# Ledger of designs, part 91: designed miniproteins, single chains, continued (5)

Each design is a single chain, and the fold is of that chain. pLDDT is the mean over its residues in the fold that is shown.

## One batch from the design tools (miniprotein)

Design m19172
Fold by ESMFold2-Fast:
Structure m19172 (fold): chain A 84 residues (1-84)
Amino acid sequence: MDELIEQVRKAAEEARKRAEELKKLGNTDAAMEVSHYAAKAYRYADLAEKYKGTPEAVQFAERGLKYAEEANKIADEAIKKAKS
């Protein structure tokens, strides 16, 4: 569980940094969308930590990971498009 929560938090932090890069590139809409999903990932990681030892903790961590993955996917696509 701790490894999964840490994975979610690291992925969310990566997405947050990419959102800052997108904002500097002038893509405010993509930056806001990435930040929104990153914030959800952090929220679910916190819930997974709070409810450790319950079945709900696994579900929270998995949802957090999906939100972090979506945030990074949006960031990757937007940054690639901006540099092309």
Scores: mean pLDDT 84

Design m19173
Fold by ESMFold2-Fast:
Structure m19173 (fold): chain A 75 residues (1-75)
Amino acid sequence: MLNAEAYVQAAQEQVERAKEYLKKENYDEAIEAARKAIQIAQDGIKRGLATEEMQKLLEEAKKLLEEAEANKKKK
């Protein structure tokens, strides 16, 4: 069954992956992970699984995507 906890956990895992890749300067992988986190969070929100945590994860994922894209352009 689809539940809010599963969506939050999936989004958190992708956010954490994006942070890890960003620290390793793997910007392409960080961008992919951040995009996946955004998609999971947006899908959760659209399905009415919009906890405050889901919205915070979406915001974090968007910032990570912005940082990864900015750093990729820097090189």
Scores: mean pLDDT 80

Design m19174
Fold by ESMFold2-Fast:
Structure m19174 (fold): chain A 74 residues (1-74)
Amino acid sequence: LEELYKKLREEAIKRIDEAAKNGMTLKQLEALARFYAARIKTELLNAGASKETADKIADEFYKELVEHAKKLVE
């Protein structure tokens, strides 16, 4: 789980960095962040995490990615 989280985080940040570099808007980057948050939630549920835990982690992951995206475009 820890390795999965780390891998998805690195992948998401790299993808957001490339998207921002290519001129995507903050709204488009937020949509990309939502995609990765949904993916981490699905992976956590498949790994046996409770819905409550998966929702909490996915929400925090989404917030982290959106804050990262804002720093790239603001």
Scores: mean pLDDT 83

Design m19175
Fold by ESMFold2-Fast:
Structure m19175 (fold): chain A 75 residues (1-75)
Amino acid sequence: MMTLRIVYPDGSVEEKEFEDPEEAVRYALKIIFSDENADVLSQTGSALRVIGAELDYLLTGEDVEVEIVLKERKL
């Protein structure tokens, strides 16, 4: 399985497990690109990490965990 750990700007953490890695990637990308406070490079980096974890899972068959940290607006 693929486990997604999401750290929100308020410090709350959500862990979500997916049996289908494609669903995990779609969920993660939706969250990453909905983060209006992150720059494009940070969003791209996070997206590549999630895709890399899916690829690792597909190639190895081992359970993988990916952490996504959402950014608060810098005032």
Scores: mean pLDDT 75

Design m19176
Fold by ESMFold2-Fast:
Formats: sequence, C-alpha cells, structure tokens
Structure m19176 (fold): chain A 92 residues (1-92)
Amino acid sequence: ASEEEREEAIEAIEQMIKDLKEMKKRGLVENTDVLEEVIKYLEKAKEAIKKGDIEGALEYLDKARDILLKAGLTEIADQIDLLKEKVKTLLE
C-alpha cells in the first residue's frame, strides 16, 4: 500500500473517533461507556497502522465492532466494517 493509502486509512479512523465523540456530546447514545471503549480500540487501530501492524489494526477494529453489535449499535458497527475494508487494502 502507498503512503497516501495509509494516511487515508488513518484519517478515516480519526474521523470516526470525532463522530463518536460528537455522538457523546449530543447525548445520542445512553451508554457513553460503550462509545469510550470503542474510541479506545479505534485509537489502538490507528497507532497499529502507524507502526505498520495492519493485522493488529484489523483485530482492534473487530473488537470495536463486536462491542457495538453487543450494544445494539448496528449502524455504527456497519461503519466499522467499511473502515475494515479500507484497512484491508493496506495488506495488498
């Protein structure tokens, strides 16, 4: 994958972190602890990409997705799946 593709993947994760922080601020989710846990895994995924650990990044995104699905936040989980597909392109 190119440097540009890595930067785009990092930017997409950072955008999702911003969106989740805004959801907390607007009170759109009653259980803010779920959003905080998801944000932590997204930050770990971002750091893994920066280190070239793409497989580790995908594992952290899978953990974030699983937390969201267990909380019934399926629309947000679908957004994680789109991030995973973008991050998978970095393996090619």
Scores: mean pLDDT 84

Design m19177
Fold by ESMFold2-Fast:
Structure m19177 (fold): chain A 95 residues (1-95)
Amino acid sequence: SRMEEFERTLERIEELVREMEKESLSLEERQKLIQEIDDLLIELFDGRLLTSPEEARQAARELGLSDEQIERLVELVQRRLDIQQEIYQEKQELE
């Protein structure tokens, strides 16, 4: 079912976010994981890139996701943004 497909995609994104939180990853490896998450989000929302937690919440509601799935997606998008900001800060500290 479509809902089971969304659940599998959310679980995959959760796995990728956990992978990005490993201290042993290089900046390049973390950027690759962010790109993979973005690709999965674009596929999940029929080509729409989610750039904020608020946009993610609205998109998930429009697709009829459960409250639990909406909150999980919003949390994942927020964690992705936090990691992207950390990468940006690390780049600013390099030279």
Scores: mean pLDDT 79

Design m19178
Fold by ESMFold2-Fast:
Structure m19178 (fold): chain A 80 residues (1-80)
Amino acid sequence: SREQQLEQSRRFVAQAKQQAKQVIAQVAALLAAGDFQTMTQLLNQFMEQLKPYFESSKAAVQIFQEELRARLKELAEAAA
């Protein structure tokens, strides 16, 4: 019931978070290589894959945003 829905939500959140980390790492590598076209394609594909998670879990959206912000901060600090 509610506990099962919360566990399913946590599993979706964990998967979305892990996928976000992998995509951000790939984006960072493509940025270092100057391959903006492949980077844009990768981001578009990833956003399509996230649609089910965002619809089924508001927590997935929040955690994805937090991970994205944290990684962008790391990239900004590395560039400084």
Scores: mean pLDDT 69

Design m19179
Fold by ESMFold2-Fast:
Structure m19179 (fold): chain A 103 residues (1-103)
Amino acid sequence: SPLPVITAAASSVTAKEGETVNVQFTVSNADTSRMVVRFLVDGELAGDGFTLSLSGTSTPTSKTYTLTINNAKAGTYNISAEVILDDGSVVSSPAPTTVTVTE
C-alpha cells in the first residue's frame, strides 16, 4: 500500500492534574524524509502545554512520535495525528487517543 499507517500506542490514557502525560503514535509504511506530522487536540493543532518529540530509533519507513502534555489540566482531550505527504495527501489516525485528567 502506498499510504502511511498511523497506529496509536493506546486508545485511552488517564492522569491526575499537574502530571506529565505521554501519548505515542507510530507512522509506518511512509517515506519519513518526505512527510510532515501534526497533532490535533480536540480537532485543533496542539499548542500551549504540548511538546512533540521522537521516541526510539526512526527508520526510512517508520517513526514514533510522543506528544507530551506538561502540567496537565483536569479535563478530557482527544488526541489524533495526521501525516501530510509531499503530494498534499493527508492521512489521519483511525481513532483518537482519549486522555482523561482528574483532579
Scores: mean pLDDT 79

Design m19180
Fold by ESMFold2-Fast:
Structure m19180 (fold): chain A 64 residues (1-64)
Amino acid sequence: SMAQQRQQAIRDAEDEASDLVAAGDLEGARALLTKTLEEAGVPNAEARAQELVDRIAARLAALA
């Protein structure tokens, strides 16, 4: 279904954003997630993308 395709696209974008955050590219991670969430029709995509980047960064910092 289209909903499952959008959910998979968000998961793929979160994985790619995790790699970008690990590389120090927080701007790239935020931009990628914002675009993906907007295309998926998620309300407040920018704020949601920022929240996701912050969670990824916190998780990676806890592993360091």
Scores: mean pLDDT 83

Design m19181
Fold by ESMFold2-Fast:
Structure m19181 (fold): chain A 79 residues (1-79)
Amino acid sequence: SSRVLSPEAAARISELIREALRAQEAGDNKKAAEYLVRAGRLLREEGDDELAIVLYKAALRLDPENEEARRNLAELEAE
């Protein structure tokens, strides 16, 4: 079951998404994808697999070869 995010997790996720946007604006799509993958991991730790899937898919749009995003998405969609 999905959990409500803790304030600490929500703050870290927001910062990682902000860093992803800054990296994308700088033209570094690989780095932007890495920040989104980190945010997705925090969502999985908090039990929000649905939002984690959204962020892993966003990471793959920026960097289709991102191994961690591909692996985590495959695990989450294997149910």
Scores: mean pLDDT 83

Design m19182
Fold by ESMFold2-Fast:
Structure m19182 (fold): chain A 94 residues (1-94)
Amino acid sequence: SSAKIEKIIELFEEAVEKILELLKEAGYPQETLDKIRKGAEEVKEVIKKETDIESIINYVKIFFEDVINMEKDEKIKKELREIQKETLEKIKEI
């Protein structure tokens, strides 16, 4: 339903802002943050076309995994994993 998709997009956007804030505080350059934001916008366009919640969860999970794999600091990785976990749990509740 459009209402469920809108709520999923809102949750995903909130998660993306948390990721970008965390990475900015970690010293990531603006050009890298802009690329992550662009990737998030592409994921949102895919979510809008999906009817299956499991597919949506997989796209969100892959987006987070790509971001987490860029990081080398285990503490920051753990914080990114917590944002991923909370976001996926909230999406599953819709």
Scores: mean pLDDT 87

Design m19183
Fold by ESMFold2-Fast:
Structure m19183 (fold): chain A 61 residues (1-61)
Amino acid sequence: LSDEQKERLRELLGQVQGIGPEKAEQAVQAVEENPDDIAGALLRVPGIGPALAEPLARALR
């Protein structure tokens, strides 16, 4: 995951109600560890469900 993609993910998560900076960093780290399945990585973060994980995965270039 590039630095630009990590920054984009932080910005997108920061705009979501109920997602604080700690959860945003957990999401970035999860995606870095599993870049082949971004949606699946995001689903492993507490508070991120399929309705949020799928749009975020599609938004990352």
Scores: mean pLDDT 76

Design m19184
Fold by ESMFold2-Fast:
Structure m19184 (fold): chain A 100 residues (1-100)
Amino acid sequence: SSKLERLTELMQRFVELRARMDELRDQSKTLPPDSQREVQELLERASRLADETLGLINDVVENFDTLSDEEFEKKFSEIERLLEEIERLLKQVEDVIRRS
């Protein structure tokens, strides 16, 4: 199913972003206090978006056999938007680490 393939791709992107968040959090431990605080604030925002993303993924998984094509497209578009927002926040974290 093309829907299952798309869901699998979104889940893989989510797992990769979660791993990157953990890596960046670990890298931040050696930064000056002000940079650590900035990274923590960005990662806390990314964590909230990640929790929202996981909720949507779980909703798609639980209702996979009952969702219409239109409902799938709406949910997939929202998941993609949230993943893009997380990636943007993680790029900001990388910039803080790089300039510190």
Scores: mean pLDDT 90

Design m19185
Fold by ESMFold2-Fast:
Structure m19185 (fold): chain A 80 residues (1-80)
Amino acid sequence: MSEAYLLGAVGGALILALREALKYDAPDEELQKLIERLREVIRELEELKAKSTDPQVKAELDLVIEEAREVIREAEEKLK
C-alpha cells in the first residue's frame, strides 16, 4: 500500500489544518486555499475507493471522505 496510505495521511493533515484555521478564525483566503486542497484530496480518495477491492480500505477511505466533507461545510458556512 502506497498511494491510499499517503493520500489518507495528507487528507487527515488537511482536515486538522482546516479545523485549526476555523478555531483561530483564519483569514478567508487561507480557509479557501485549505478547502481547495482538501476537495482535490477528496476527489482522489473517492477514485481510490472505487478502485479498491478491500472492504476495510473502502470503510477507512469513507471515514476520511465524510470527515473532510463535514469540515469543508463548516468552513464554507463561516465564509458566508
Scores: mean pLDDT 80

Design m19186
Fold by ESMFold2-Fast:
Structure m19186 (fold): chain A 90 residues (1-90)
Amino acid sequence: SAALLDEATRHAAEAVRAWREGNYKQAAEHFKRAADLYEKAGHYLLASQFYRNAAEFAEKAGMPKETVDELRKRSEELEARYRAAQAAAA
């Protein structure tokens, strides 16, 4: 829905602002929220990319390894899901 995409875009913008301010934890949290919303909207490739961004900034922020690993795993799973859908459509 348009509302989900608008909310995802706002979180992506907030993540970039937090990154520019050096707040890596806040950047990671906002990138993750953007990814969650893109996934809910069915935009799996965008969601994968934003989960990857969330993982990178979570690692820079010194967040727990389990949190970083889960974000990377989610990114990889969604990229695989996107690729499988493309293969099935071909």
Scores: mean pLDDT 89

Design m19187
Fold by ESMFold2-Fast:
Structure m19187 (fold): chain A 79 residues (1-79)
Amino acid sequence: AVEIVKKAAEGAAKAKDNPFDRDVYVALLEIAVTNAILSGDKEELEAVAKTLREYSEKYPDIADEFRALAERVEAAVKA
């Protein structure tokens, strides 16, 4: 799940000049995050949250989307 999240997040960030492609990658990222949460693997979820936080710092133009997903994953880890 971490590798799929990384690929989707990088795709969204790199699609800066194509809003349609960016929206598709954000949707894929949301699906990947939801599937990771449903897996219940807390160690993997902690790695996903950390990756999303790192990408929010690296890509400020899409940071709000990455931060929102990181907060959602962090909430699932605490459950």
Scores: mean pLDDT 79

Design m19188
Fold by ESMFold2-Fast:
Structure m19188 (fold): chain A 76 residues (1-76)
Amino acid sequence: SLEELRKRLDELEKRVDETIKQAEKLGNPKALELAREARRDIGTARVLLDSGQYETARRVLEHAEKLLEEAEKILK
């Protein structure tokens, strides 16, 4: 649903902001690169949702989530 996609986007946005802060604090350039790429994808997904391109937005959010998961694994 659109509501579910918007909630997922908002959750990922909060997670990516926290991950960027952690990557900067720990000085990890690979994790920072991945998290920044995820943030860019989240921004793209927001534009796609606002234009009614829900399936494309879902795929972009899935990509962002995978990038964020990899960044989080590096920082663990």
Scores: mean pLDDT 88

Design m19189
Fold by ESMFold2-Fast:
Structure m19189 (fold): chain A 70 residues (1-70)
Amino acid sequence: SAQKRKLILTGIGTTLRGIGLIFQGDLIIQNGKKNGTLDAALKAQADAYIAQGNKYKAQGQALLAQAAAL
């Protein structure tokens, strides 16, 4: 159905947004470790990106589960 397709597209888009944020957070940690610049502030910033990314990923997966039930 049209509603099922909208849920799939929104779910995929939201999941990808979440993955992108997790990647940004991981990149901050990896670069900080490599350069010896990983302090508490950079770690907190990276952890915030990862936390927000996991939230969007879960939201996207919930939308995909709703679509699967249709």
Scores: mean pLDDT 89

Design m19190
Fold by ESMFold2-Fast:
Structure m19190 (fold): chain A 87 residues (1-87)
Amino acid sequence: SMVEKGKKALEEADKLVEKAAEALRAGDYETAAELLKKAAEILEKNIEEVYAYLESQGLATPDTKEQLLKRAEELRKKAEELKKLAE
Protein backbone atom coordinates (compact mmCIF):
# COMPACT_ATOMS: atom_id res chain seq x y z
CA SER A 1 0.00 0.00 0.00
CA MET A 2 1.04 3.64 -0.43
CA VAL A 3 0.73 4.16 3.34
CA GLU A 4 3.06 1.22 4.14
CA LYS A 5 5.56 2.29 1.44
CA GLY A 6 5.51 5.87 2.79
CA LYS A 7 6.13 4.70 6.38
CA LYS A 8 9.11 2.57 5.25
CA ALA A 9 10.54 5.42 3.13
CA LEU A 10 10.30 7.89 6.03
CA GLU A 11 11.85 5.37 8.47
CA GLU A 12 14.71 4.63 6.02
CA ALA A 13 15.38 8.37 5.48
CA ASP A 14 15.42 8.93 9.26
CA LYS A 15 17.85 6.00 9.77
CA LEU A 16 20.18 7.44 7.10
CA VAL A 17 20.11 10.86 8.82
CA GLU A 18 21.00 9.17 12.16
CA LYS A 19 23.87 7.23 10.51
CA ALA A 20 25.07 10.52 8.97
CA ALA A 21 25.14 12.05 12.49
CA GLU A 22 27.28 9.08 13.65
CA ALA A 23 29.66 9.58 10.70
CA LEU A 24 29.91 13.31 11.56
CA ARG A 25 30.82 12.45 15.18
CA ALA A 26 33.58 10.18 13.79
CA GLY A 27 34.87 13.00 11.51
CA ASP A 28 33.83 11.09 8.35
CA TYR A 29 32.40 14.00 6.34
CA GLU A 30 32.43 12.05 3.04
CA THR A 31 30.25 9.22 4.42
CA ALA A 32 27.95 11.72 6.18
CA ALA A 33 27.47 13.62 2.88
CA GLU A 34 26.65 10.41 0.98
CA LEU A 35 24.12 9.28 3.61
CA LEU A 36 22.34 12.68 3.69
CA LYS A 37 22.16 12.74 -0.14
CA LYS A 38 20.64 9.22 -0.10
CA ALA A 39 18.06 10.33 2.52
CA ALA A 40 17.08 13.30 0.32
CA GLU A 41 16.69 11.00 -2.73
CA ILE A 42 14.42 8.60 -0.79
CA LEU A 43 12.13 11.48 0.28
CA GLU A 44 12.05 12.96 -3.27
CA LYS A 45 11.18 9.58 -4.86
CA ASN A 46 8.46 8.80 -2.29
CA ILE A 47 6.75 12.20 -1.76
CA GLU A 48 3.25 10.86 -2.59
CA GLU A 49 3.71 7.74 -0.43
CA VAL A 50 5.14 9.69 2.55
CA TYR A 51 2.22 12.14 2.22
CA ALA A 52 -0.26 9.21 2.23
CA TYR A 53 1.36 7.84 5.41
CA LEU A 54 1.29 11.24 7.19
CA GLU A 55 -2.35 11.74 6.09
CA SER A 56 -3.21 8.30 7.58
CA GLN A 57 -1.68 9.52 10.90
CA GLY A 58 -3.65 12.83 10.81
CA LEU A 59 -0.40 14.77 10.32
CA ALA A 60 -0.85 15.96 6.71
CA THR A 61 -1.73 19.55 5.81
CA PRO A 62 -1.97 21.20 2.34
CA ASP A 63 1.68 22.30 2.81
CA THR A 64 3.04 18.85 3.76
CA LYS A 65 4.37 17.96 0.28
CA GLU A 66 6.16 21.35 0.06
CA GLN A 67 7.63 20.79 3.55
CA LEU A 68 8.89 17.33 2.51
CA LEU A 69 10.52 18.81 -0.62
CA LYS A 70 12.13 21.54 1.54
CA ARG A 71 13.46 18.87 3.94
CA ALA A 72 15.00 16.97 1.00
CA GLU A 73 16.55 20.22 -0.34
CA GLU A 74 18.02 21.05 3.12
CA LEU A 75 19.53 17.54 3.33
CA ARG A 76 21.07 17.98 -0.15
CA LYS A 77 22.55 21.38 0.82
CA LYS A 78 24.02 19.93 4.03
CA ALA A 79 25.50 17.02 2.02
CA GLU A 80 27.11 19.49 -0.44
CA GLU A 81 28.63 21.51 2.44
CA LEU A 82 30.04 18.35 4.08
CA LYS A 83 31.47 17.12 0.77
CA LYS A 84 33.38 20.43 0.43
CA LEU A 85 34.81 19.90 3.96
CA ALA A 86 35.96 16.38 2.97
CA GLU A 87 37.90 17.75 -0.06
Scores: mean pLDDT 88

Design m19191
Fold by ESMFold2-Fast:
Structure m19191 (fold): chain A 81 residues (1-81)
Amino acid sequence: MSLMERLEQLAVRVVIASSSLPEEVREEVIKLMQEISRAVEQGDYESALKLLEELAELLRKHGQEESAEEVERFKEELERH
């Protein structure tokens, strides 16, 4: 599976998990996922790693620990190349 395919699957899961969060938080999650996708597509992995960390912190702040762990696992995979 390509890195982009794995990111797309992560994005779907994170957005679904965020459906129970306030609208403003859901918008921020979607925005961060879009920025992460753009960074990965551009090969800007350093920016992608920082954005993934920000997303994990946002999810954890709002009680989405399982989703935060999934984001952290993807970050670890991106660091391994």
Scores: mean pLDDT 84

Design m19192
Fold by ESMFold2-Fast:
Structure m19192 (fold): chain A 81 residues (1-81)
Amino acid sequence: SVNDLLPEVVLLLWELLKEKSPDGVVSKEEIEEAIREKTEEEAVLNMARSLFDAMDTNGDGKVSEEELIELLKKLGLPVPP
C-alpha cells in the first residue's frame, strides 16, 4: 500500500539530502533520478513526487533536510539517525 512505501521514500530522501552536502537541498528532478537509480517501482517514484510537493510549500522547486524533518513531525514519523 501507499503507507508501506512512505518509510522507504523517506529513507531515500534522507540519504539523498546527506549526499548533497554542503548544499543540503534537493530538487524534484534529483529525487526522481535518485529513486529511478535505486528502484524500478513507479509507486515509489509517485510517492516521492507527492512528498516533494508536500515539503515544497513555497514552490521554490527545492527541499531541505529541515523541510523533510518538519514533514516527518507532521506525519508522526521518526526522524532517521
Scores: mean pLDDT 71

Design m19193
Fold by ESMFold2-Fast:
Structure m19193 (fold): chain A 82 residues (1-82)
Amino acid sequence: LEEARKALEEKKYVEALILLAEELTRARREGRMTEELLREADELLRELAPGLAELKREEVEEALAHPFFQAQAAAFQQVVAE
């Protein structure tokens, strides 16, 4: 998890998440999933959450900009705003 922490320190949230996932996958494969490792991973995820939330929000905004959703929202507003 040291590489994930380093990426987090550099504010590379997506990279840190990938490194974290890779380390957990490796630990699981080697049977080295310790309580300590899981706790450290949870702590890292908590520190990553704010940065990931920002990135995820933009992804959600992009999804909500989909023509289908926009058409539905506009139609609903036109019906209500009479």
Scores: mean pLDDT 65

Design m19194
Fold by ESMFold2-Fast:
Structure m19194 (fold): chain A 67 residues (1-67)
Amino acid sequence: MNISEEEMRELVARELEEVERERPEYLEAARRVAEGMLALLNLDDPENRAVVEATRADLAAARAAQA
């Protein structure tokens, strides 16, 4: 499967919109996930790799805080 950057952005936007309606409390965490997913489209960029690692850490912290 080859998802274009535009398709990924649309998918992310749709998921964030759903989170905002159903679980607005998690919107901030969902936005961080979205940034990480968009960074995955260009892993050759070291800045994007750093974003992915930071997003993983943030998600783990957010899940622990919400548990």
Scores: mean pLDDT 66

Design m19195
Fold by ESMFold2-Fast:
Structure m19195 (fold): chain A 93 residues (1-93)
Amino acid sequence: LEEEIKKLEEKAKEAKGKDEVEQAKYLHRLGEALAMLGDLERAAEYFREAAELAKGKDEKLQAESLLSLANVLRKMGKEEEAKKYLEEGLKLL
């Protein structure tokens, strides 16, 4: 998982400024990997960035990133914020 995170960070960096959707995809995967490691705060930041980059370009990726963000925020005890992003993500589906 640590090796996977390093590879995803490099891929996200390579996509930066070239393909926002591909960058968002790698950031989403980084969020998933960090959530598995228990780094919920960093996972939330990556999911938030992925949703922002996918906005208006890939609605499914935006929705999935918002749903993952909501799940991580709920695990952090931020229930009101989690509910907001859950509703926002579900509305896109």
Scores: mean pLDDT 85

Design m19196
Fold by ESMFold2-Fast:
Structure m19196 (fold): chain A 82 residues (1-82)
Amino acid sequence: SSVREEVIKETADKLRIIGLELDILELYRKKKDEKGVELAKKTGKILLEESNVELAEKLYKLALSDPEEAIKLMEEYIKKKE
């Protein structure tokens, strides 16, 4: 049924977000960037609550290519949601 398909999709999206969040967190921990670590934790919580896999993937790609721009994006996102 459509309801079962929606539940499966939402579950898959949340698992994907968790994996991406852990990878972003690892990136900033490896850099010893305490601000990046705290922002990644806060952003990850919001992304998971919203099941926003698209933004999680965008942040992961940005963190790999430009960790400082990823910090700015996380700060802006948190400010928008808080």
Scores: mean pLDDT 84

Design m19197
Fold by ESMFold2-Fast:
Formats: C-alpha cells, structure tokens, sequence
Structure m19197 (fold): chain A 101 residues (1-101)
C-alpha cells in the first residue's frame, strides 16, 4: 500500500529495514500510535524543542511498557520526521498527517 511505502522510506532514513510486510494488526497499531503522537503534539506550543521532548517521552514510555511492533515502528516513523529539521511543531504535525494519507 502507499502507506506502507511511506513508512518503509522513512525507516530507511534511520538505517532501519523491514524484513517482512506488516500484518493488519501491526498497521492498525502503527496508525493509532501516529494519531496519538499527532494529538499530543497539538497540545504543545510551536517550539520544535517541545515536540522533540514530547516524542522522546512517548518513545521511552513505549520502550518500557510495550512489545507491540506497530507502536515501536510508529515512534520510529515520528523520529524520522523530526530528523527532517522542520521549522515548527505545526509543520511536524502536518508531515505526520501526510504519512497517514
């Protein structure tokens, strides 16, 4: 799917290669995680530093409490977008929303 291709391309920017297609459940968990990240970022000011801090907090929470592949991939996709050095939290949100299309 177009969504899977976008995810694979973003993961490759981090040096991560998917050795298999994602299951339907993994895709649903990934989409839910990206939507959660978008909603959390919408609560912040327009500071990129605030967005980076919030994403690190979510990543730490999921790393400690989740073995769900979709959730972990979702966080890595968001990190790949942060590495694009976008000028504002709003542009980061827009870029994350474009991945979901």
Amino acid sequence: SEFEKKVEELLKTLGIELNRPLSEEEKESLIKTLKRIIEELKKLDDSVESAEKKLKEIAKELAENSSNVGELIGVRVAYAILKEKLPSTQEIIKRLEEVLK
Scores: mean pLDDT 81

Design m19198
Fold by ESMFold2-Fast:
Structure m19198 (fold): chain A 86 residues (1-86)
Amino acid sequence: AMEKERKELGEKIRKISEEDVEKMKKMGVPEEMIEQIKKTGEEMSKTVITGDGHRDETIEEIEKVGKMYKEYEERERRERERREEE
């Protein structure tokens, strides 16, 4: 059941990852971070489509990407504040 919904969700995750990769390339985000986000997006898409398996490994990868994104967001915020200050 819900196979269509799972496939649609997996496709959305994949597209979001591709769009984020393009934005991050334009913003000068490190290639290592871009590759991690792309890999995590593919793993999340697969996990959603299959419904089971690798959940613990996927959670670890999500947490790792979350830490990288938090660091990036902090840098982005500081850069934005610097541009606003004069």
Scores: mean pLDDT 65

Design m19199
Fold by ESMFold2-Fast:
Structure m19199 (fold): chain A 90 residues (1-90)
Amino acid sequence: LPPLSPEEFADILAAIRGLVDEMVSLAPPELQEEVREAGDRLIEAVEKSGDQYDALAALISLSVDLTLLKNGRATAEEVIEHLRRLAERI
């Protein structure tokens, strides 16, 4: 992959934020705060990393998680756990 510009990196972070927002909207009301917290921690980890491969891996993983959540193939609890584990790897 070519090196991302700071603007392109910011665009990827914005895309990740959008995926988290959609996950929050799909979560049961009692879990929406936990999804938001897990997502915000992941975004913070990616932003602190500054590594384009961490950012792209997060984007891909969240895109898959959102697709599974939308199709009832993953629960909000499973998504929260995966987001937390992803943040720990960064």
Scores: mean pLDDT 88

Design m19200
Fold by ESMFold2-Fast:
Structure m19200 (fold): chain A 83 residues (1-83)
Amino acid sequence: MKVKVTVTLTFDSKEQAEKAAEMLREAGFEVKIEKKEDGSYVVTATKETDLPVEEARRMAEALASTLKEDFGAKDYKVEVEEL
């Protein structure tokens, strides 16, 4: 069964958002960056995987948490959906 993982990170800095996006692309995610009217940058990364839902969530949470700490994201969100 395939699982879709979505990681969303919000940054106040374009440079930090771009660095986080690059690391997510290296991890096999399809990544987009969106600038909000408030000046924040939202990085949205999606990936399909054959991992079980619980393992996919655990790995995505660990990755999102690390990127938040390393690049200074003000918030993150992880979503996992069975396909």
Scores: mean pLDDT 84

Design m19201
Fold by ESMFold2-Fast:
Structure m19201 (fold): chain A 73 residues (1-73)
Amino acid sequence: MLEVSPELRARAEAAEAAGDEKEAALIFAEIAEAHGYERVAAALRAYAAALDGSEEERAAARAALREAVAAEL
């Protein structure tokens, strides 16, 4: 199984508890990058940026993230 840094895990849990979806996505991007999932990391960063945009932009970023996950995981 992939091992997650205790610090990154704690940050992710704190962001989720706060309801900060953007911060949670950025933390998961750091985890993905650390494990060599460069496409998933890039898609997560794009998704985090899209959260400040329109519903259409969020849907497109979510679809891109799904494709990246399917390609690397």
Scores: mean pLDDT 74

Design m19202
Fold by ESMFold2-Fast:
Structure m19202 (fold): chain A 79 residues (1-79)
Amino acid sequence: DKAVEVFIRLLEEAKKTVSSPEENLDKLIEAAREGGIRGALLKFAEINNGPAPDEATVEQVRAEAERAGKEYEKLLAES
């Protein structure tokens, strides 16, 4: 799933900005690999003691990840 791949890549890039590995980012990456964007959002809610995401929120994040992936592919094609 392209959207999930882009989302995982963004989490991995975020992890590189810290001087030491962030355990919560690893948990989110693992959740995304196992349950896609929905899995990652559920894990994020669990970590922050927040409500589970509704279907509209999951679809919105997925659409945003797909858009980001398309823009990245466009930038790579220009080089």
Scores: mean pLDDT 71

Design m19203
Fold by ESMFold2-Fast:
Structure m19203 (fold): chain A 97 residues (1-97)
Amino acid sequence: SEIAKLLEEALKIAEELLETEDILKQIGLAIRIIGINIDVRELLKKSNLSEEAKKLAEEIIKLINQAILYAFQGKKEEAKKLLKKAKEKLKKIKELL
């Protein structure tokens, strides 16, 4: 599934963002995640996926976005917890895609 691949890529980039202390690198990684989120939302609009799968994808996007915001606020442990929740939802959506 293209949606699952894009969400997995966004999660990997978000984890890299949490591991770097370079603010310019963090900004670049955040921009890449924004691009992926746009692509996922466009695919969701055009997809024949169940409403449950679409809702899970939007929840994953929201968790990743909140984790990035927490990372920029220096709340790295809270950001890490949100990414773990996103990973569990990603496992569930892969069963529906």
Scores: mean pLDDT 87

Design m19204
Fold by ESMFold2-Fast:
Structure m19204 (fold): chain A 83 residues (1-83)
Amino acid sequence: SLSKAQVDRLAAEIHFRLTMLVSLGETSQEEADRVNSRIGLLAQDLVNGNISQDQFKQGVIAEAGKISPELKEFTERLLDRAE
């Protein structure tokens, strides 16, 4: 199972990547904020036991995919490396 520290780190790494994409003009701040907010809700649901780790991973990947295929692939690799 993912620990709270691992979930917080994953969210922070995605947040950083989104910040870079906004800085490069590849997405809007509004869309980045929307995705970060949805990932935050998924993290809360996982910590509270409302969703499984697999549901959390699928949800986060789906949110990243709304920005770009490249962010989706980055997020998939990031989650595959989490213990």
Scores: mean pLDDT 85

Design m19205
Fold by ESMFold2-Fast:
Structure m19205 (fold): chain A 128 residues (1-128)
Amino acid sequence: DPEKELDELIEALRNKDVEKLKQLAETSKSPVIRLVARIAYLLLEGKLVSAQGLAFEEFIKAKDLLTRTLAALAFWIISGNKKAIEEAEKLLPHLSPFERRVVLILLAAYYLSKGDEEKAEEYLEQAR
């Protein structure tokens, strides 16, 4: 259940539980959940360049439009470009509930990687 795995991602990020994020990245049957979990643990480990490279690779090779679109959004968020983040936030009301939760989780993981725990928690609360 991808919706339940989003709840598990939110709690893992709150707890900075890298091992739980790695487990979700390896065991989830959802390509989107695997991608988001892998990006999240790389960001928590301070591996920003690896997280960006993964998002770009999935954007190029993903066969389904949903995974490809979310990978592109992840790449823009991880870039840390202020305008790209502002545009991702503006897109939130126009996304499906599942897509909106994924983008909020990615924003939270990015801000955790920058040490902005307050901003990250605001996004995680919205992703519930």
Scores: mean pLDDT 88

